Designed miniproteins, single chains, continued (3). Designs and how they scored, part 94

Each design is a single chain, and the fold is of that chain. pLDDT is the mean over its residues in the fold that is shown.

## One batch from the design tools (miniprotein)

Design m11268
Fold by ESMFold2-Fast:
Structure m11268 (fold): chain A 64 residues (1-64)
Amino acid sequence: PVVEAARRLIEAAEAGNKEEFEKALQDLMDALSPDAATGVRDALAQGHDPVSIARAILQAEADK
């Protein structure tokens, strides 16, 4: 699930756990729709912080 992967990414980043961060980022990308995954890749390419992107995803899911 997208929410679980996004939460794990934020928690791993705040804990400084690089291995868990990389796994959570991959899980998040795999769980997103192709359009959402493209949006995340574009944001990362523009230099946006992965944690900020994950928080935005959590907020969007909470608003459903």
Scores: mean pLDDT 79

Design m11269
Fold by ESMFold2-Fast:
Structure m11269 (fold): chain A 87 residues (1-87)
Amino acid sequence: MKEEIEKAKKAAAEAGKQLGQELADNPELLGRDSASVEVLRELGRKAGEQAAKEVLGDKATEEILKEAGEIGEKALLDTYGQLTSNK
């Protein structure tokens, strides 16, 4: 369990980072909506939660999923912000 939780957190961070890179490289993936902080947060949160569920399966608690969602959210925002801040 402990090692699985750490893997879930790492997977959440990686999912958020990868999605942030993808959105920065391909802004059309956001559709006609401008990249709002609210949209980016929601996408990162969902990516983090999904990555944690993939690792932990039935042992994923609401607390761990919330934490993974926050990790994914932060990773996406940080990555997207860094890649777009010089434009």
Scores: mean pLDDT 77

Design m11270
Fold by ESMFold2-Fast:
Structure m11270 (fold): chain A 80 residues (1-80)
Amino acid sequence: SVEEIRERVRELVERFKEESENETLIATLERALAGMEASEDPLEVLRLARGIAEVVLERSENPELLERAREILRRVEELE
């Protein structure tokens, strides 16, 4: 469901903030998360969730974060 994706993305961004010292990347992900949480459009939520997950997959070296991002991407693909 879209609500499960919202929750998983919130958890991903919070975990990323705990593990990362990259302030620019954190700010980018927080802005995307804020846009996702402000949106009532399920397609916009899926688009933003995909973008957040893809950024984490490209920029993180933490296996736990990569696994969480892959799970979000899989769930987004099932709903698109």
Scores: mean pLDDT 85

Design m11271
Fold by ESMFold2-Fast:
Structure m11271 (fold): chain A 67 residues (1-67)
Amino acid sequence: LTPEEVVRGAAANSILNGNDLESAVRSTLTAARAAGVDVSREEVRKIVEEVSKLSDDEKRAIVGAVN
């Protein structure tokens, strides 16, 4: 998994679990850092916002591809 794939997968999973954008940013940042990925909050926010605009089926596909 690339660092971007880890962040993208965590973002999709957080949003699918019903988290709002701010909660998704915080949980994605925590998950990425726990996985050893060095990302800024601003980078995470951008990815979370981009992922949030996708359909639920596309979000599920991202989670499946990362795992």
Scores: mean pLDDT 82

Design m11272
Fold by ESMFold2-Fast:
Structure m11272 (fold): chain A 62 residues (1-62)
Amino acid sequence: MAKAAEYAELVRRLVLEGSTRIHDPEEGATSYQLGPEVVEKLLAAHDYLAAGDIEKAIEVLR
């Protein structure tokens, strides 16, 4: 399979599973917040992608 598809799936899982659901009772709205560790992993993976190293980007997200 294309490594880009694997990378996209790992990003999706990390964001959905690593986010905190926040409910604002004043607005009646629900939002999702990424934790700092999740943000750091996404930034590291992005740096590897920018360098052309998709395999290391994937490993960072695992």
Scores: mean pLDDT 74

Design m11273
Fold by ESMFold2-Fast:
Structure m11273 (fold): chain A 60 residues (1-60)
Amino acid sequence: MAEEEVRELIEKAKKEGMSDEGIVGLGMQKGRELGIPDDRVLEIVAEVLGKSVEEVEKIA
């Protein structure tokens, strides 16, 4: 699924030491390319970062 591509991408970015702000931006950009709603991308990023959706929205 397109959502799995976003999850894999941001998990790799996290492993490579990208900042939380960078990971949010990367996930949102890739999600838009794949037609995933921003709200759903933020949920995926929140799961990967171990944060709430509200915390991720504030970082974005």
Scores: mean pLDDT 80

Design m11274
Fold by ESMFold2-Fast:
Structure m11274 (fold): chain A 80 residues (1-80)
Amino acid sequence: SKLEEYKEEVKILVEDTREKLEELRKKLDPNSEAAKLIDKTLKEIDELLALIEDPSATKEQIEEAMKKVGELVEEVNKAI
């Protein structure tokens, strides 16, 4: 289905983003504001990945979670 195709695309994108953020976090002081913001972003990514695995999750819920992750990624980019 188109929803399953969308879920696969989102999964690939957010797993790539997660890996990049994890690598960035390794280079930062874990008590810095930037590190804390990355930790928050990684938690939102984990929640989004859980939504993708949920067969009852709607496209609208996934799109809203994607928007939140995107906004947090922009905040990380501003903090670095």
Scores: mean pLDDT 86

Design m11275
Fold by ESMFold2-Fast:
Parts: C-alpha cells; sequence; structure tokens
Structure m11275 (fold): chain A 74 residues (1-74)
C-alpha cells in the first residue's frame, strides 16, 4: 500500500540521518562505507518514489537492513 511505502521511506530517511550524525565519530574507512550506504539508500528511495513497485520496495528494505547492520557495528 502507499502507506507501507511511505513508512518504509520514512524509516530509510531516519537511517540516513543516523548515519550522517555518526560520520564525525567514525574512522575514514567507516566514513567511506557510511557515505556509500547513504548514497545507495537515497537512490533506492528516489526509485521507489517514482515506481511504487514491490520490487523496488524489497530493494529498499534490503538496503535499510544492510545499513542497520552497519550501524550496529560502529
Amino acid sequence: SDADIEALIAEAERLIAELEARLPELSPQQQAHARAFIAKVREAIARLRETRSPEDALLLRVAVAEGRAFLAEI
């Protein structure tokens, strides 16, 4: 549903904000990885906003899960 898509996008945007907030505390290598995740999640959000497809929703869920796992390590 559109509500499920908007909730997923909001969760992804919260993840981006959390990663950005942690950037100053990270090593240069961790900063590079965090920036790569931020870029990937932003691209997935933009695609999902345009397509509203179940496939793009799944790709965003995977990207969010990967970003959350990275946050748990740093």
Scores: mean pLDDT 88

Design m11276
Fold by ESMFold2-Fast:
Structure m11276 (fold): chain A 81 residues (1-81)
Amino acid sequence: MEAERLNEQALELERRAVEALKAGKYEEALALFREAARLGLRAVELYAADLPPEEKAAVIAQTRAHMEALLAKVEAKLAAA
């Protein structure tokens, strides 16, 4: 199950990113969150593969927007440090 495997990898990277944030390693945390977002988006693309094109596009766009918002929050913390 490719989508599940990618989602599990994304969650593991998010855990590592959170630990890096707790340790004050903001650049490392940002890199880990970016990789987690990439894998998470790919997992969503695979989950949505059987959806009609309009629904697939909407789900992917929503997921991308969510990941961008998360990354922006991490970047803001890095800028504030």
Scores: mean pLDDT 79

Design m11277
Fold by ESMFold2-Fast:
Structure m11277 (fold): chain A 64 residues (1-64)
Amino acid sequence: GAAEQEEAARRALEAARAATTASQAKSVLHDAKYLEEHAVTEEARELAREAIREAEKQLQKFGA
């Protein structure tokens, strides 16, 4: 439901911020994009978008 999507999006954002490798960042980016596409609330969608932005920053930082 909505609460599970918001929790998943929050975890994706935390995982993006905690990523230490390009592989981890790619995995989070994939999950976050899926969460954004399937978000049923604006809160979940915004959190997923933040996770996407953070994962993309981490990928650039790791040279991937």
Scores: mean pLDDT 84

Design m11278
Fold by ESMFold2-Fast:
Structure m11278 (fold): chain A 100 residues (1-100)
Amino acid sequence: SEEEIKEKMMEVFSEGVLEMMRSIQVWGARTGDWAGEQAALDALAALARAVHEAYRNGASPEEILRLVEERLAAMRPLLSPEAAAIADRMLAEMRRIVEE
């Protein structure tokens, strides 16, 4: 059951990361802020790597959720409003899964 919870969390996380990436790229194209786009994408890649490594190392659902919360909070200033909304939705869904 813990493994099933983690698998569901990783599916939600993977989908959310892809949606955020697309949102960041659309924002960069719209604004022409390529430096801001690169910074946001680099932070998102670092988040994805950290979460994947925690999952591979047997971190608990609660530890994975905390890592995502902390990393998203740190990268918040780099995100467009649209990307931030996707992050909030992803985090809320991951939190709901952990509570099951």
Scores: mean pLDDT 89

Design m11279
Fold by ESMFold2-Fast:
Structure m11279 (fold): chain A 87 residues (1-87)
Amino acid sequence: SDKEDLEKAKKLLEESKAYVEEAKKEKGEEVEKKIEELIKDEGSKEDLENAEIGKENLSKIDKEKGEIAGEAAKGLLYKSLVEEIES
């Protein structure tokens, strides 16, 4: 059901939005840079494969930064999806 999917998307968006706000407060510039990198790599199969391999070889701190950036990017995607469904 579109309504159930919309409620799920809104919940994920709220969680991701809170995560993005925390990430910006704690690591603002790094989060913004990682969001730009993730958006730029969207649709690149080779870059996606390299990102997956790279994630496994990242330090513990770099993995956390990657997770924050990933949640921020998902938040933006979920926001776009919610806005599209509600229109």
Scores: mean pLDDT 53

Design m11280
Fold by ESMFold2-Fast:
Structure m11280 (fold): chain A 99 residues (1-99)
Amino acid sequence: MEKLRKEYKELAERAKKLIEEIKKRIAAGEDITEEDFKKLPVEKQAEFAKGLTYYHLTHAGVPEDEAIKIADEVGKLIKAGKNIQPLMEEVGEEIRARR
């Protein structure tokens, strides 16, 4: 578990750095769209989704172990080419129920 927590913290840090880089590039006048993200290999898309999901869930007060399980499921769905929206809606409802 501790090794897995460290791995997810590293994924979250990488996701944050990419978001900051994208913001800087947009501020510099580059037109970065969702289509640019879709050009990435599916493995890289899954890594970003896992890192971003873990980051948002832990900041919303979800325990690290639970956030890891949800982020892992998001990554698996992306690698399988499946829609993650139903899972994200369920997670969003649970976060709202926690206030």
Scores: mean pLDDT 72

Design m11281
Fold by ESMFold2-Fast:
Structure m11281 (fold): chain A 66 residues (1-66)
Amino acid sequence: MEKKVEVEVKPLTTDPEAFQAAGRAASEAMEKAKEKEVKITVYRSPDLGATERMLRRAEKVKEEVK
């Protein structure tokens, strides 16, 4: 069966620790997506450039594990 990687965008939390943890979790999910089905969660940041870069990386991983 084809591997499926799902990308999800969630609203930004105001907790800086949670924001940092979300970034680490997204990076870890991207690495694991190469081996198994995972859901990559991207938090929206006021910095659109940061949000776009993270989302683009998640989409690239999704294409790679197709």
Scores: mean pLDDT 63

Design m11282
Fold by ESMFold2-Fast:
Structure m11282 (fold): chain A 74 residues (1-74)
Amino acid sequence: MVIAPEKAAVGEGTPSAATLAANLRKAIESSPEGESFARMALAIATLEPDPARSQAYLDAIREVSPKAAEGVKV
């Protein structure tokens, strides 16, 4: 039972999502196995309960590793 629902994913309420996305993007880009790492990150991103973070992760992965993201559509 939900006592106090939360809703925050407008555009100015999720600065952390941008930071997390930037960090993930950098990690994938600098990883020696970028495509494999990106695929694992994609699986984790799709399980993210936070819509803002999920969207940021998916977008970042798609930008730095379109090959890995290409096969995943949620």
Scores: mean pLDDT 64

Design m11283
Fold by ESMFold2-Fast:
Structure m11283 (fold): chain A 87 residues (1-87)
Amino acid sequence: SKVQELTRKAIGRVFNLVETISDIDKLQAEVRRIMQEVAAQLSVPDFEKIAYHVTIAVTNYLIQQGKEEMAEAINQTISDVVQQYAA
């Protein structure tokens, strides 16, 4: 489905940022931009599904790498974008 394809693309984009950007503040800003771009293209329920899968995939990866602070920062950033579009 289009939602599944957009989910995989979003996960890939965020993983590329995680591997390229070590600065948490810069990483949060870029993740926020990606998630806002995705949200603008979708209905709220479809965006919430994508946001959930991106959050789980990225935060689990970062926690396994011992990057818990970065994982929390990304989780909060995605949550804030979801709240912005669901309200």
Scores: mean pLDDT 85

Design m11284
Fold by ESMFold2-Fast:
Structure m11284 (fold): chain A 93 residues (1-93)
Amino acid sequence: MSPKEKLKESLKKLLELVKKYASEEKVKEIEELAKKLLEAIENKDIESALKYFKKLAELLEEVLETLSPEKRKEAAEEAQKMKLNFQEILDEL
């Protein structure tokens, strides 16, 4: 799997988890940022990719704070995978 495909899978798993526990408004915001992040990566726009990744991480942290401790663990693991995959993509650019 390419680093980009790994990032897509991590984002997909995070979105599925967020959909179970977050409000529709938060889910929509996160989906929009994930889409913008992937588009920035496709365009090799490192500056925009970093900006959208930071905003996405901030929103995910807000969602995590509203979850039970057990569910926070699962989401935190997927968020860590997302960060690692994003770093790998930056190294390839």
Scores: mean pLDDT 76

Design m11285
Fold by ESMFold2-Fast:
Structure m11285 (fold): chain A 89 residues (1-89)
Amino acid sequence: MEIAELIVEGYLARAAGDTERAAELEARLSEVAPELEANVDEEAKREAEEELLKELAMTHAGLPEEKAEEYARNRKIEEVQKLAEERKA
């Protein structure tokens, strides 16, 4: 599973109040992307999250770069996930 997918699923689980699911996904993200967890600069961490969400929007949702960047900046995680699922058919 891609790092971007783990981040998106984690956000959705937290939004739904599924704390067990969120903790499981966060533990898995720590295993595959320890640099995100070890990052002491919160701004750099947010930028890394935006870059991964932008990649998810471009590769899985099929959005052009400008739109993917806009969705990532605005944390439109649910919209990106919905578009990615629709694209999978």
Scores: mean pLDDT 65

Design m11286
Fold by ESMFold2-Fast:
Structure m11286 (fold): chain A 76 residues (1-76)
Amino acid sequence: VEEEIRKKYKEAAEELKDKNPLIAEALKLLAEGKDLREAAELISKATGMPVEEAEEGLRKAREAIELVARNRELLP
């Protein structure tokens, strides 16, 4: 489950690489096993957004990715 979720982060990062490179880079960090705070700090540094807002956005994105991955795994 955790490995599949990390694969989904990597796939999402590759898909977004051209359109949202900053979000793609943050998702790649999550795929590599970095925590939300480290990924949020990357966004905060690049945009000047408060790290708490970046972390909240990434947390919601993570939950969405995890829900999609879980639904696919629950279907035989």
Scores: mean pLDDT 71

Design m11287
Fold by ESMFold2-Fast:
Structure m11287 (fold): chain A 81 residues (1-81)
Amino acid sequence: SMDLCDKLNTTSGSALGLVLQEAGVIKQPGLAAAVADALVAHFGSGKLEVLQQATAEQLQSLRHVGQATAEKILAFLQQCR
């Protein structure tokens, strides 16, 4: 998980979809890519530091992100702290 956290800091939002899939947050590649795109569009970046400022409410407002997905994203980001 620490290695996956580093990937978010070294690459653009295109890597975020792969990180979400590898972390087990989103198991479907196409859905992981769509959620990654929504995160980058909303927050302006897929980098760990930016995403760690996100709230559950903000994540749930995104297309393709429901409560369960938002909770998994937050749990993954919390593990990176």
Scores: mean pLDDT 76

Design m11288
Fold by ESMFold2-Fast:
Structure m11288 (fold): chain A 68 residues (1-68)
Amino acid sequence: MNVTREIGLALRAIGIQIDAERRLRENPDDEYAREAIDLARRALQAALQGRYDEAEELLERAERALGR
């Protein structure tokens, strides 16, 4: 049973959002950072709502947007 899955997903989302916000502040035209912020915010909400598959999909997209 994935009793810590939500916490893991939330921490990933928060970390991505912080990094992406910093990048966007330095480079307003950074499409990767802008997309990653939106995806990370949505992933955090999905994880907190118990929508783990949706959260994982959004986090993968956010990581790709950051080039990872």
Scores: mean pLDDT 80

Design m11289
Fold by ESMFold2-Fast:
Structure m11289 (fold): chain A 71 residues (1-71)
Amino acid sequence: MSLAEVEAKAEELIALAERLGDERTKRGLRALLDMAPTSATARAFIEQLYRRVKALPQPITREQLEAVLAA
C-alpha cells in the first residue's frame, strides 16, 4: 500500500474522531500520521485501525472508536 493511501485512511479516521468530539483520539491519530512517512509500524497500525473501524456497524459511536484504539 502506498504512503498516500495510508495518509488518506488516517485523515478519514481523524475526520471521524472530530465528528464524534473525540479530541484525544484525534491527537493520537495525528501523531501516527506524522510518523507514517518513516515508520512501518505506524503505517501498519493505521491500516489495522482503519480495517477495524470499517468493520463496525453504522453509525459508529465514540465508545466504539475508542475501544478499537485501546485494543
Scores: mean pLDDT 81

Design m11290
Fold by ESMFold2-Fast:
Structure m11290 (fold): chain A 99 residues (1-99)
Amino acid sequence: FLEELRKEFEELKEKSEPKERETIEAFLKAANDDGEKMIEALAKLHELKLIKELEEEVLARNPDVELTEEVEKELKPKVEEIEKKTEELRKEYLEKLKK
């Protein structure tokens, strides 16, 4: 199962920009091949990626609007939904680790 987690990190890196790859490498290094820490890191990286994609989508729809308080208020409930989905992903990976 640890090899599956490592593959998930590699796939995430391949789909990421150079700056994001550095962040992914830092999280992977901090996890230090601990399965639980790797799952926590992977869930957090998925959360950050989905939030970034959401922010980019909102800015693309409103190109003349800076990231303002109104945009942040619109993003908040969607960010909470992303956090909920990544927590569910974390629980699924933890169950696979226990088997």
Scores: mean pLDDT 72

Design m11291
Fold by ESMFold2-Fast:
Structure m11291 (fold): chain A 71 residues (1-71)
Amino acid sequence: MSDEEVLEEVLREARELLREAGASEEEIKRQVKGLRDFFLALLAAGVPVEIAAREVLREARRKAEEIKKQR
């Protein structure tokens, strides 16, 4: 699987987590951009793709919980 395919799969899961948390489509777009930037930063730092994907999903879950608390 290419790095691009892994990224798209992770961002798809992140979008679902944020949507279930009650995020608006604008919030989802903003958060997904941040998660993409985070993934790319991890890869630039030499983090393996599998580890980067795991960390991005953890961050997405944390953001979803934060969104729930702010409503």
Scores: mean pLDDT 83

Design m11292
Fold by ESMFold2-Fast:
Structure m11292 (fold): chain A 62 residues (1-62)
Amino acid sequence: MITFTDEELPAVTQLLQTEFGLSRTPENLSQAAAYTTAAMLRHPDRSEALRRKLQEIQKKGS
């Protein structure tokens, strides 16, 4: 399951906006997870790249 911290939320939001064209800012961690899932479903060929970028954000935030 994809999980985020409050510290990671800005980086995840920027990734979704710049790489996947998301126009909305997630209001909480649950919305960030939902938007990430939607981006993966919309861009299945980029799902692996998205997962790797999320793992890098998590490693830097911890």
Scores: mean pLDDT 71

Design m11293
Fold by ESMFold2-Fast:
Structure m11293 (fold): chain A 86 residues (1-86)
Amino acid sequence: MALVEEAKRKIAEGEALIQQALQILRDGSQDVSRQDIQNLLAQGRALIDEGLALLKQALGYIPQSILDRKAALDAQLAQAEALLRQ
């Protein structure tokens, strides 16, 4: 039980960091460096990967709802990388 709760927390934290990075990129904030945005994306991705590993360890599988969320997050990460190249 604790492992599943920790996994869900890590995934939620990772999602929040990726969403924060995307918001900064879209808003064109001058107060945040490219390196800071890259760090947010890297931290978000690491937390999601850790959460997915914990879920697989605890349940023996990753729920479809989480797989769907991961697919959406992978698309958001690709969009953030494209924005960073501009």
Scores: mean pLDDT 82

Design m11294
Fold by ESMFold2-Fast:
Structure m11294 (fold): chain A 64 residues (1-64)
Amino acid sequence: SVAEVQAAFGAGVVAYDAGDYEAAVRHLTAAVDHPDFGRLPPEVQRLARELLAEARARVEARRA
């Protein structure tokens, strides 16, 4: 449902703001991979993909 993808996106944003980039990757990946992701406004879809890419880069930087 759209509510499920909105909840996943919201959880990802909260995790990102808290500096928990591994949790942000998990939640934002769940949102982007959700069947109803395409039902979100285009600007939210773009933001979700941008935050996911940034969260992934942050996780990779910590491993290096």
Scores: mean pLDDT 85

Design m11295
Fold by ESMFold2-Fast:
Structure m11295 (fold): chain A 71 residues (1-71)
Amino acid sequence: SEIEERARRIVDKGIEALRTGDEALFEEALREEEALREEIDSLPEEEKKKALEIVSRVAEERRAEAEEAAA
């Protein structure tokens, strides 16, 4: 889905920025995250709930990778 693809790209970009120390890339990731949140907020209630579940799942998957990289 488009939301899942966007969420994954945003998280991947953020993790890359943290690993490389690229603050500009991290800022771009935050801006893309804000745009995605605005789009999700404009969705009907049922679709918004599904979108938030997708975003949450992607965040949980990538949190594990981030913690593993930090160890």
Scores: mean pLDDT 78

Design m11296
Fold by ESMFold2-Fast:
Order: sequence, then C-alpha cells, then structure tokens
Structure m11296 (fold): chain A 83 residues (1-83)
Amino acid sequence: MRKELEEQIERERQRIIDKGNRGDVNGALASMGRLISTMQELGVPLSEIADILEEIANEITGSPESKARVLGAAQSLKDSAAG
C-alpha cells in the first residue's frame, strides 16, 4: 500500500512536470491536486508538500506560467501551515 502510494506520487510528479513543460497549465494543476491529496492522505505535513511542489516547479523549464502556478500553490500551503 504505502509503496504503491509513493509510486503514485512519483507518477503524478512526473505528470506535473511533463504537462507543465508543454504549457498544459490546467492538466498540470489537476495532477498537482491529485499529488497534494495523496500526500495529505499519507499524513505528510503541508510544509513538506510545499517543499516538494517547489522542487517540481524548478523542473518546469518550458512554461513560466506553469512554474508560477505551482510555486503559487507551494506558497499557499506554506501560508496555511504557518497560520
């Protein structure tokens, strides 16, 4: 179960990067939402999810818009974790 969920997280991470790089902003955000949901189900703190989203955003080089949207989501999670 846990290993399968970790493999699902890695697949969604790669989907965010691939879709982001091709300018599929909506597709990247949908994959990001699934990643966040799965990590929350695993009990991962919001601050750690935010750090992972920042790492994903750094791998998005083909679309400044996709990178900015993922970074914005990471910042929102950090703000929620700090409040």
Scores: mean pLDDT 82

Design m11297
Fold by ESMFold2-Fast:
Formats: structure tokens, sequence, C-alpha cells
Structure m11297 (fold): chain A 68 residues (1-68)
């Protein structure tokens, strides 16, 4: 679906940002997550899609910081 595609794209963009800026702090990463979720919410994504995107981005942040 378009929603599934938008979730996958958002996660891919966030993952690419982590790769480009490996030294970002947790605060910077959390701010980026919140900004992206706000954008997706304004685009009309469902609560389920927003929860899935939030969970995946949180997982990526935790994995990124665990490797630092």
Amino acid sequence: SAEERNVALAVALFRAELARNPDMSRAELEKGREALLAMLREQGLSEEALRRTDAEMTRLIDEHLARA
C-alpha cells in the first residue's frame, strides 16, 4: 500500500541519515525522529503506521548508540 511504502521510505531516509552522521547525539536523533513523525502525521498516516514508524526509528537509534 501507499502507507506501507511511505513507512518504508521514512525508515530508509532515517537509516541513511544515521549513516551520514554517525556522531549524532541521542537528543539530535530524537529531534529528527519527532520531526519526521510530525511530517508523516500531517500527511495523514494512520495511528498504526505512525506507531510502527516510531518503534522502528527508536530501534535504529538504540542500535546506533549501542555501537558507539
Scores: mean pLDDT 82

Design m11298
Fold by ESMFold2-Fast:
Formats: structure tokens, sequence, C-alpha cells
Structure m11298 (fold): chain A 74 residues (1-74)
């Protein structure tokens, strides 16, 4: 499961990298508070030794950013 989550995170990063920078910046600004909350939760889980939990939180945050960025880019 750890490797499966890592693969999904890598896929999300690749999809984000394919989008226009302006759409990513606009989506990131709209979602600033939500993304900061995901970063903080992921950091706390990583510090507690929960690598799987940290990656799942990263996946959720990246998926949210991707969904909004695609809406902006459309």
Amino acid sequence: TLEEVRARVRALIAELAALPEEALLAAAEELREELEAYVERGRALAEAGDELGALRVTEEGLALLLERAREVAA
C-alpha cells in the first residue's frame, strides 16, 4: 500500500506539471488555507513516524489542487 500511494502521488505531480503555470498559481492562491492545512497535517504525521498517513494526506492535497487547477485551465 505504501508503494501504491507513492505511485499515485507521483502521478498527481506529473499531471500538475503538465498544466499551465498560471492555472496552478491561481488554484494554489484560491486553496491557500486548505493547502497549508494539508501541509501541516502531513508534517505532523511524518514527525510521528506515520509515513503512510503523511503520503495519504499529500495525495489528498495534490488531488484537490489538481481538480481546481483543471477547472481554471478549462
Scores: mean pLDDT 85

Design m11299
Fold by ESMFold2-Fast:
Structure m11299 (fold): chain A 83 residues (1-83)
Amino acid sequence: ALEEGRRNDALGDAAFAAGDYRRAVEHYALSGENFFRAGELELASESVLNAAEAAEKAGFPKSEVEQLRGLAERLRELAKELK
């Protein structure tokens, strides 16, 4: 899960740098899921926030972008509570 999260985060970064924002959303979302399953809530929050940024650049509906940002914030709050 942790290694899969890191791989998907790197793939998301590569897609984002190439301007393929839809592909970046997919990889960042998978990265967030993998980090969440690994118990790495701070990393999961960062990956989901990156997915939100990529979604906004890809022209996703505002509701979807805000839902991703809300999820990232919730994950960040949970990470603080567990430390």
Scores: mean pLDDT 85

Design m11300
Fold by ESMFold2-Fast:
Structure m11300 (fold): chain A 61 residues (1-61)
Amino acid sequence: SGDLLAEVTRKLKNGEPVPQAVLEKVHKLVEEEIKKLMEILGYDNVAGTLSTPAQIQAPVE
């Protein structure tokens, strides 16, 4: 996966044509890789935590 991704990235960066089948495969690999990275980095979890208030304005009687 890394080899294929690196080759496609290099071709796209250089403006070279990439076969449709390869683009489809890379798209799926990138999707999986991004999800894995987001999980490891906690990007989505951090965003959720920061966006969701820890305290709600509700008095306890």
Scores: mean pLDDT 63

Design m11301
Fold by ESMFold2-Fast:
Structure m11301 (fold): chain A 69 residues (1-69)
Amino acid sequence: SMEEERRRKIEEARRLAELLARQKVLEKVGEDAEITVERVDETTVRATGVLGDKRAEVTVDDEVVRALL
């Protein structure tokens, strides 16, 4: 059904947003960074990375990612 297709796209966008946030943080801090990913609200995920004295934080909106699917 169209409702199942919508739900699937939302779940896929959520997963991709988390992966994108992790990737962006790794690009800023380094590939060996300790990454923490948390859901900030229903459509927003935040990734934080730490490597030695380096720290970066990236926020990604699920709705922006879903628009690309």
Scores: mean pLDDT 80

Design m11302
Fold by ESMFold2-Fast:
Structure m11302 (fold): chain A 112 residues (1-112)
Amino acid sequence: DMRKIREEGIELLEKLKNGEISAEDLLKKAKEAEEKGDKDTAFLLASAALIKEATPEILENLEKLSEGDKDKRDFLKVALAAATSPDADEAAKNAFIENLINQLRGLLKKHE
């Protein structure tokens, strides 16, 4: 159920922003969304995980999810730059996650 995955994804993004869950917990949910066919939700969740913790595993999953999608690839370049910037403080990372929450809410509103 894509609606349930998106609703649960929004809840997990809010928890990640508040420091209540790890990037690894969010990556697990992203993989679940991908397995259920919701690649857009998987991409947004994995992007939030990358912002909190830039690991090779998270980056590899994002590269696979963005394969063949120029907009997702361009977004990934911006997200990676934000995640690896020496000037990226917690407020900047949380603002990026808030943007991802808004994108996922937009996807949820389109699903009846």
Scores: mean pLDDT 80

Design m11303
Fold by ESMFold2-Fast:
Structure m11303 (fold): chain A 59 residues (1-59)
Amino acid sequence: GLSAEEAERAGRAAAEAAGALGFPATDKSQQAAMDKARELGSKARGADLLQAAMDAAGG
């Protein structure tokens, strides 16, 4: 699985990517993407993390 640092970096990158698409990068979007990265571990894909960030920002 991803380390805490790897999950944090992946989550931040996904939240920033969502921000570029019009979904504001927030603590909620970063946390959702980080949680998804930890859940999926080595199988985490950028698209899955981006979707988690977008869902959290748009909800």
Scores: mean pLDDT 75

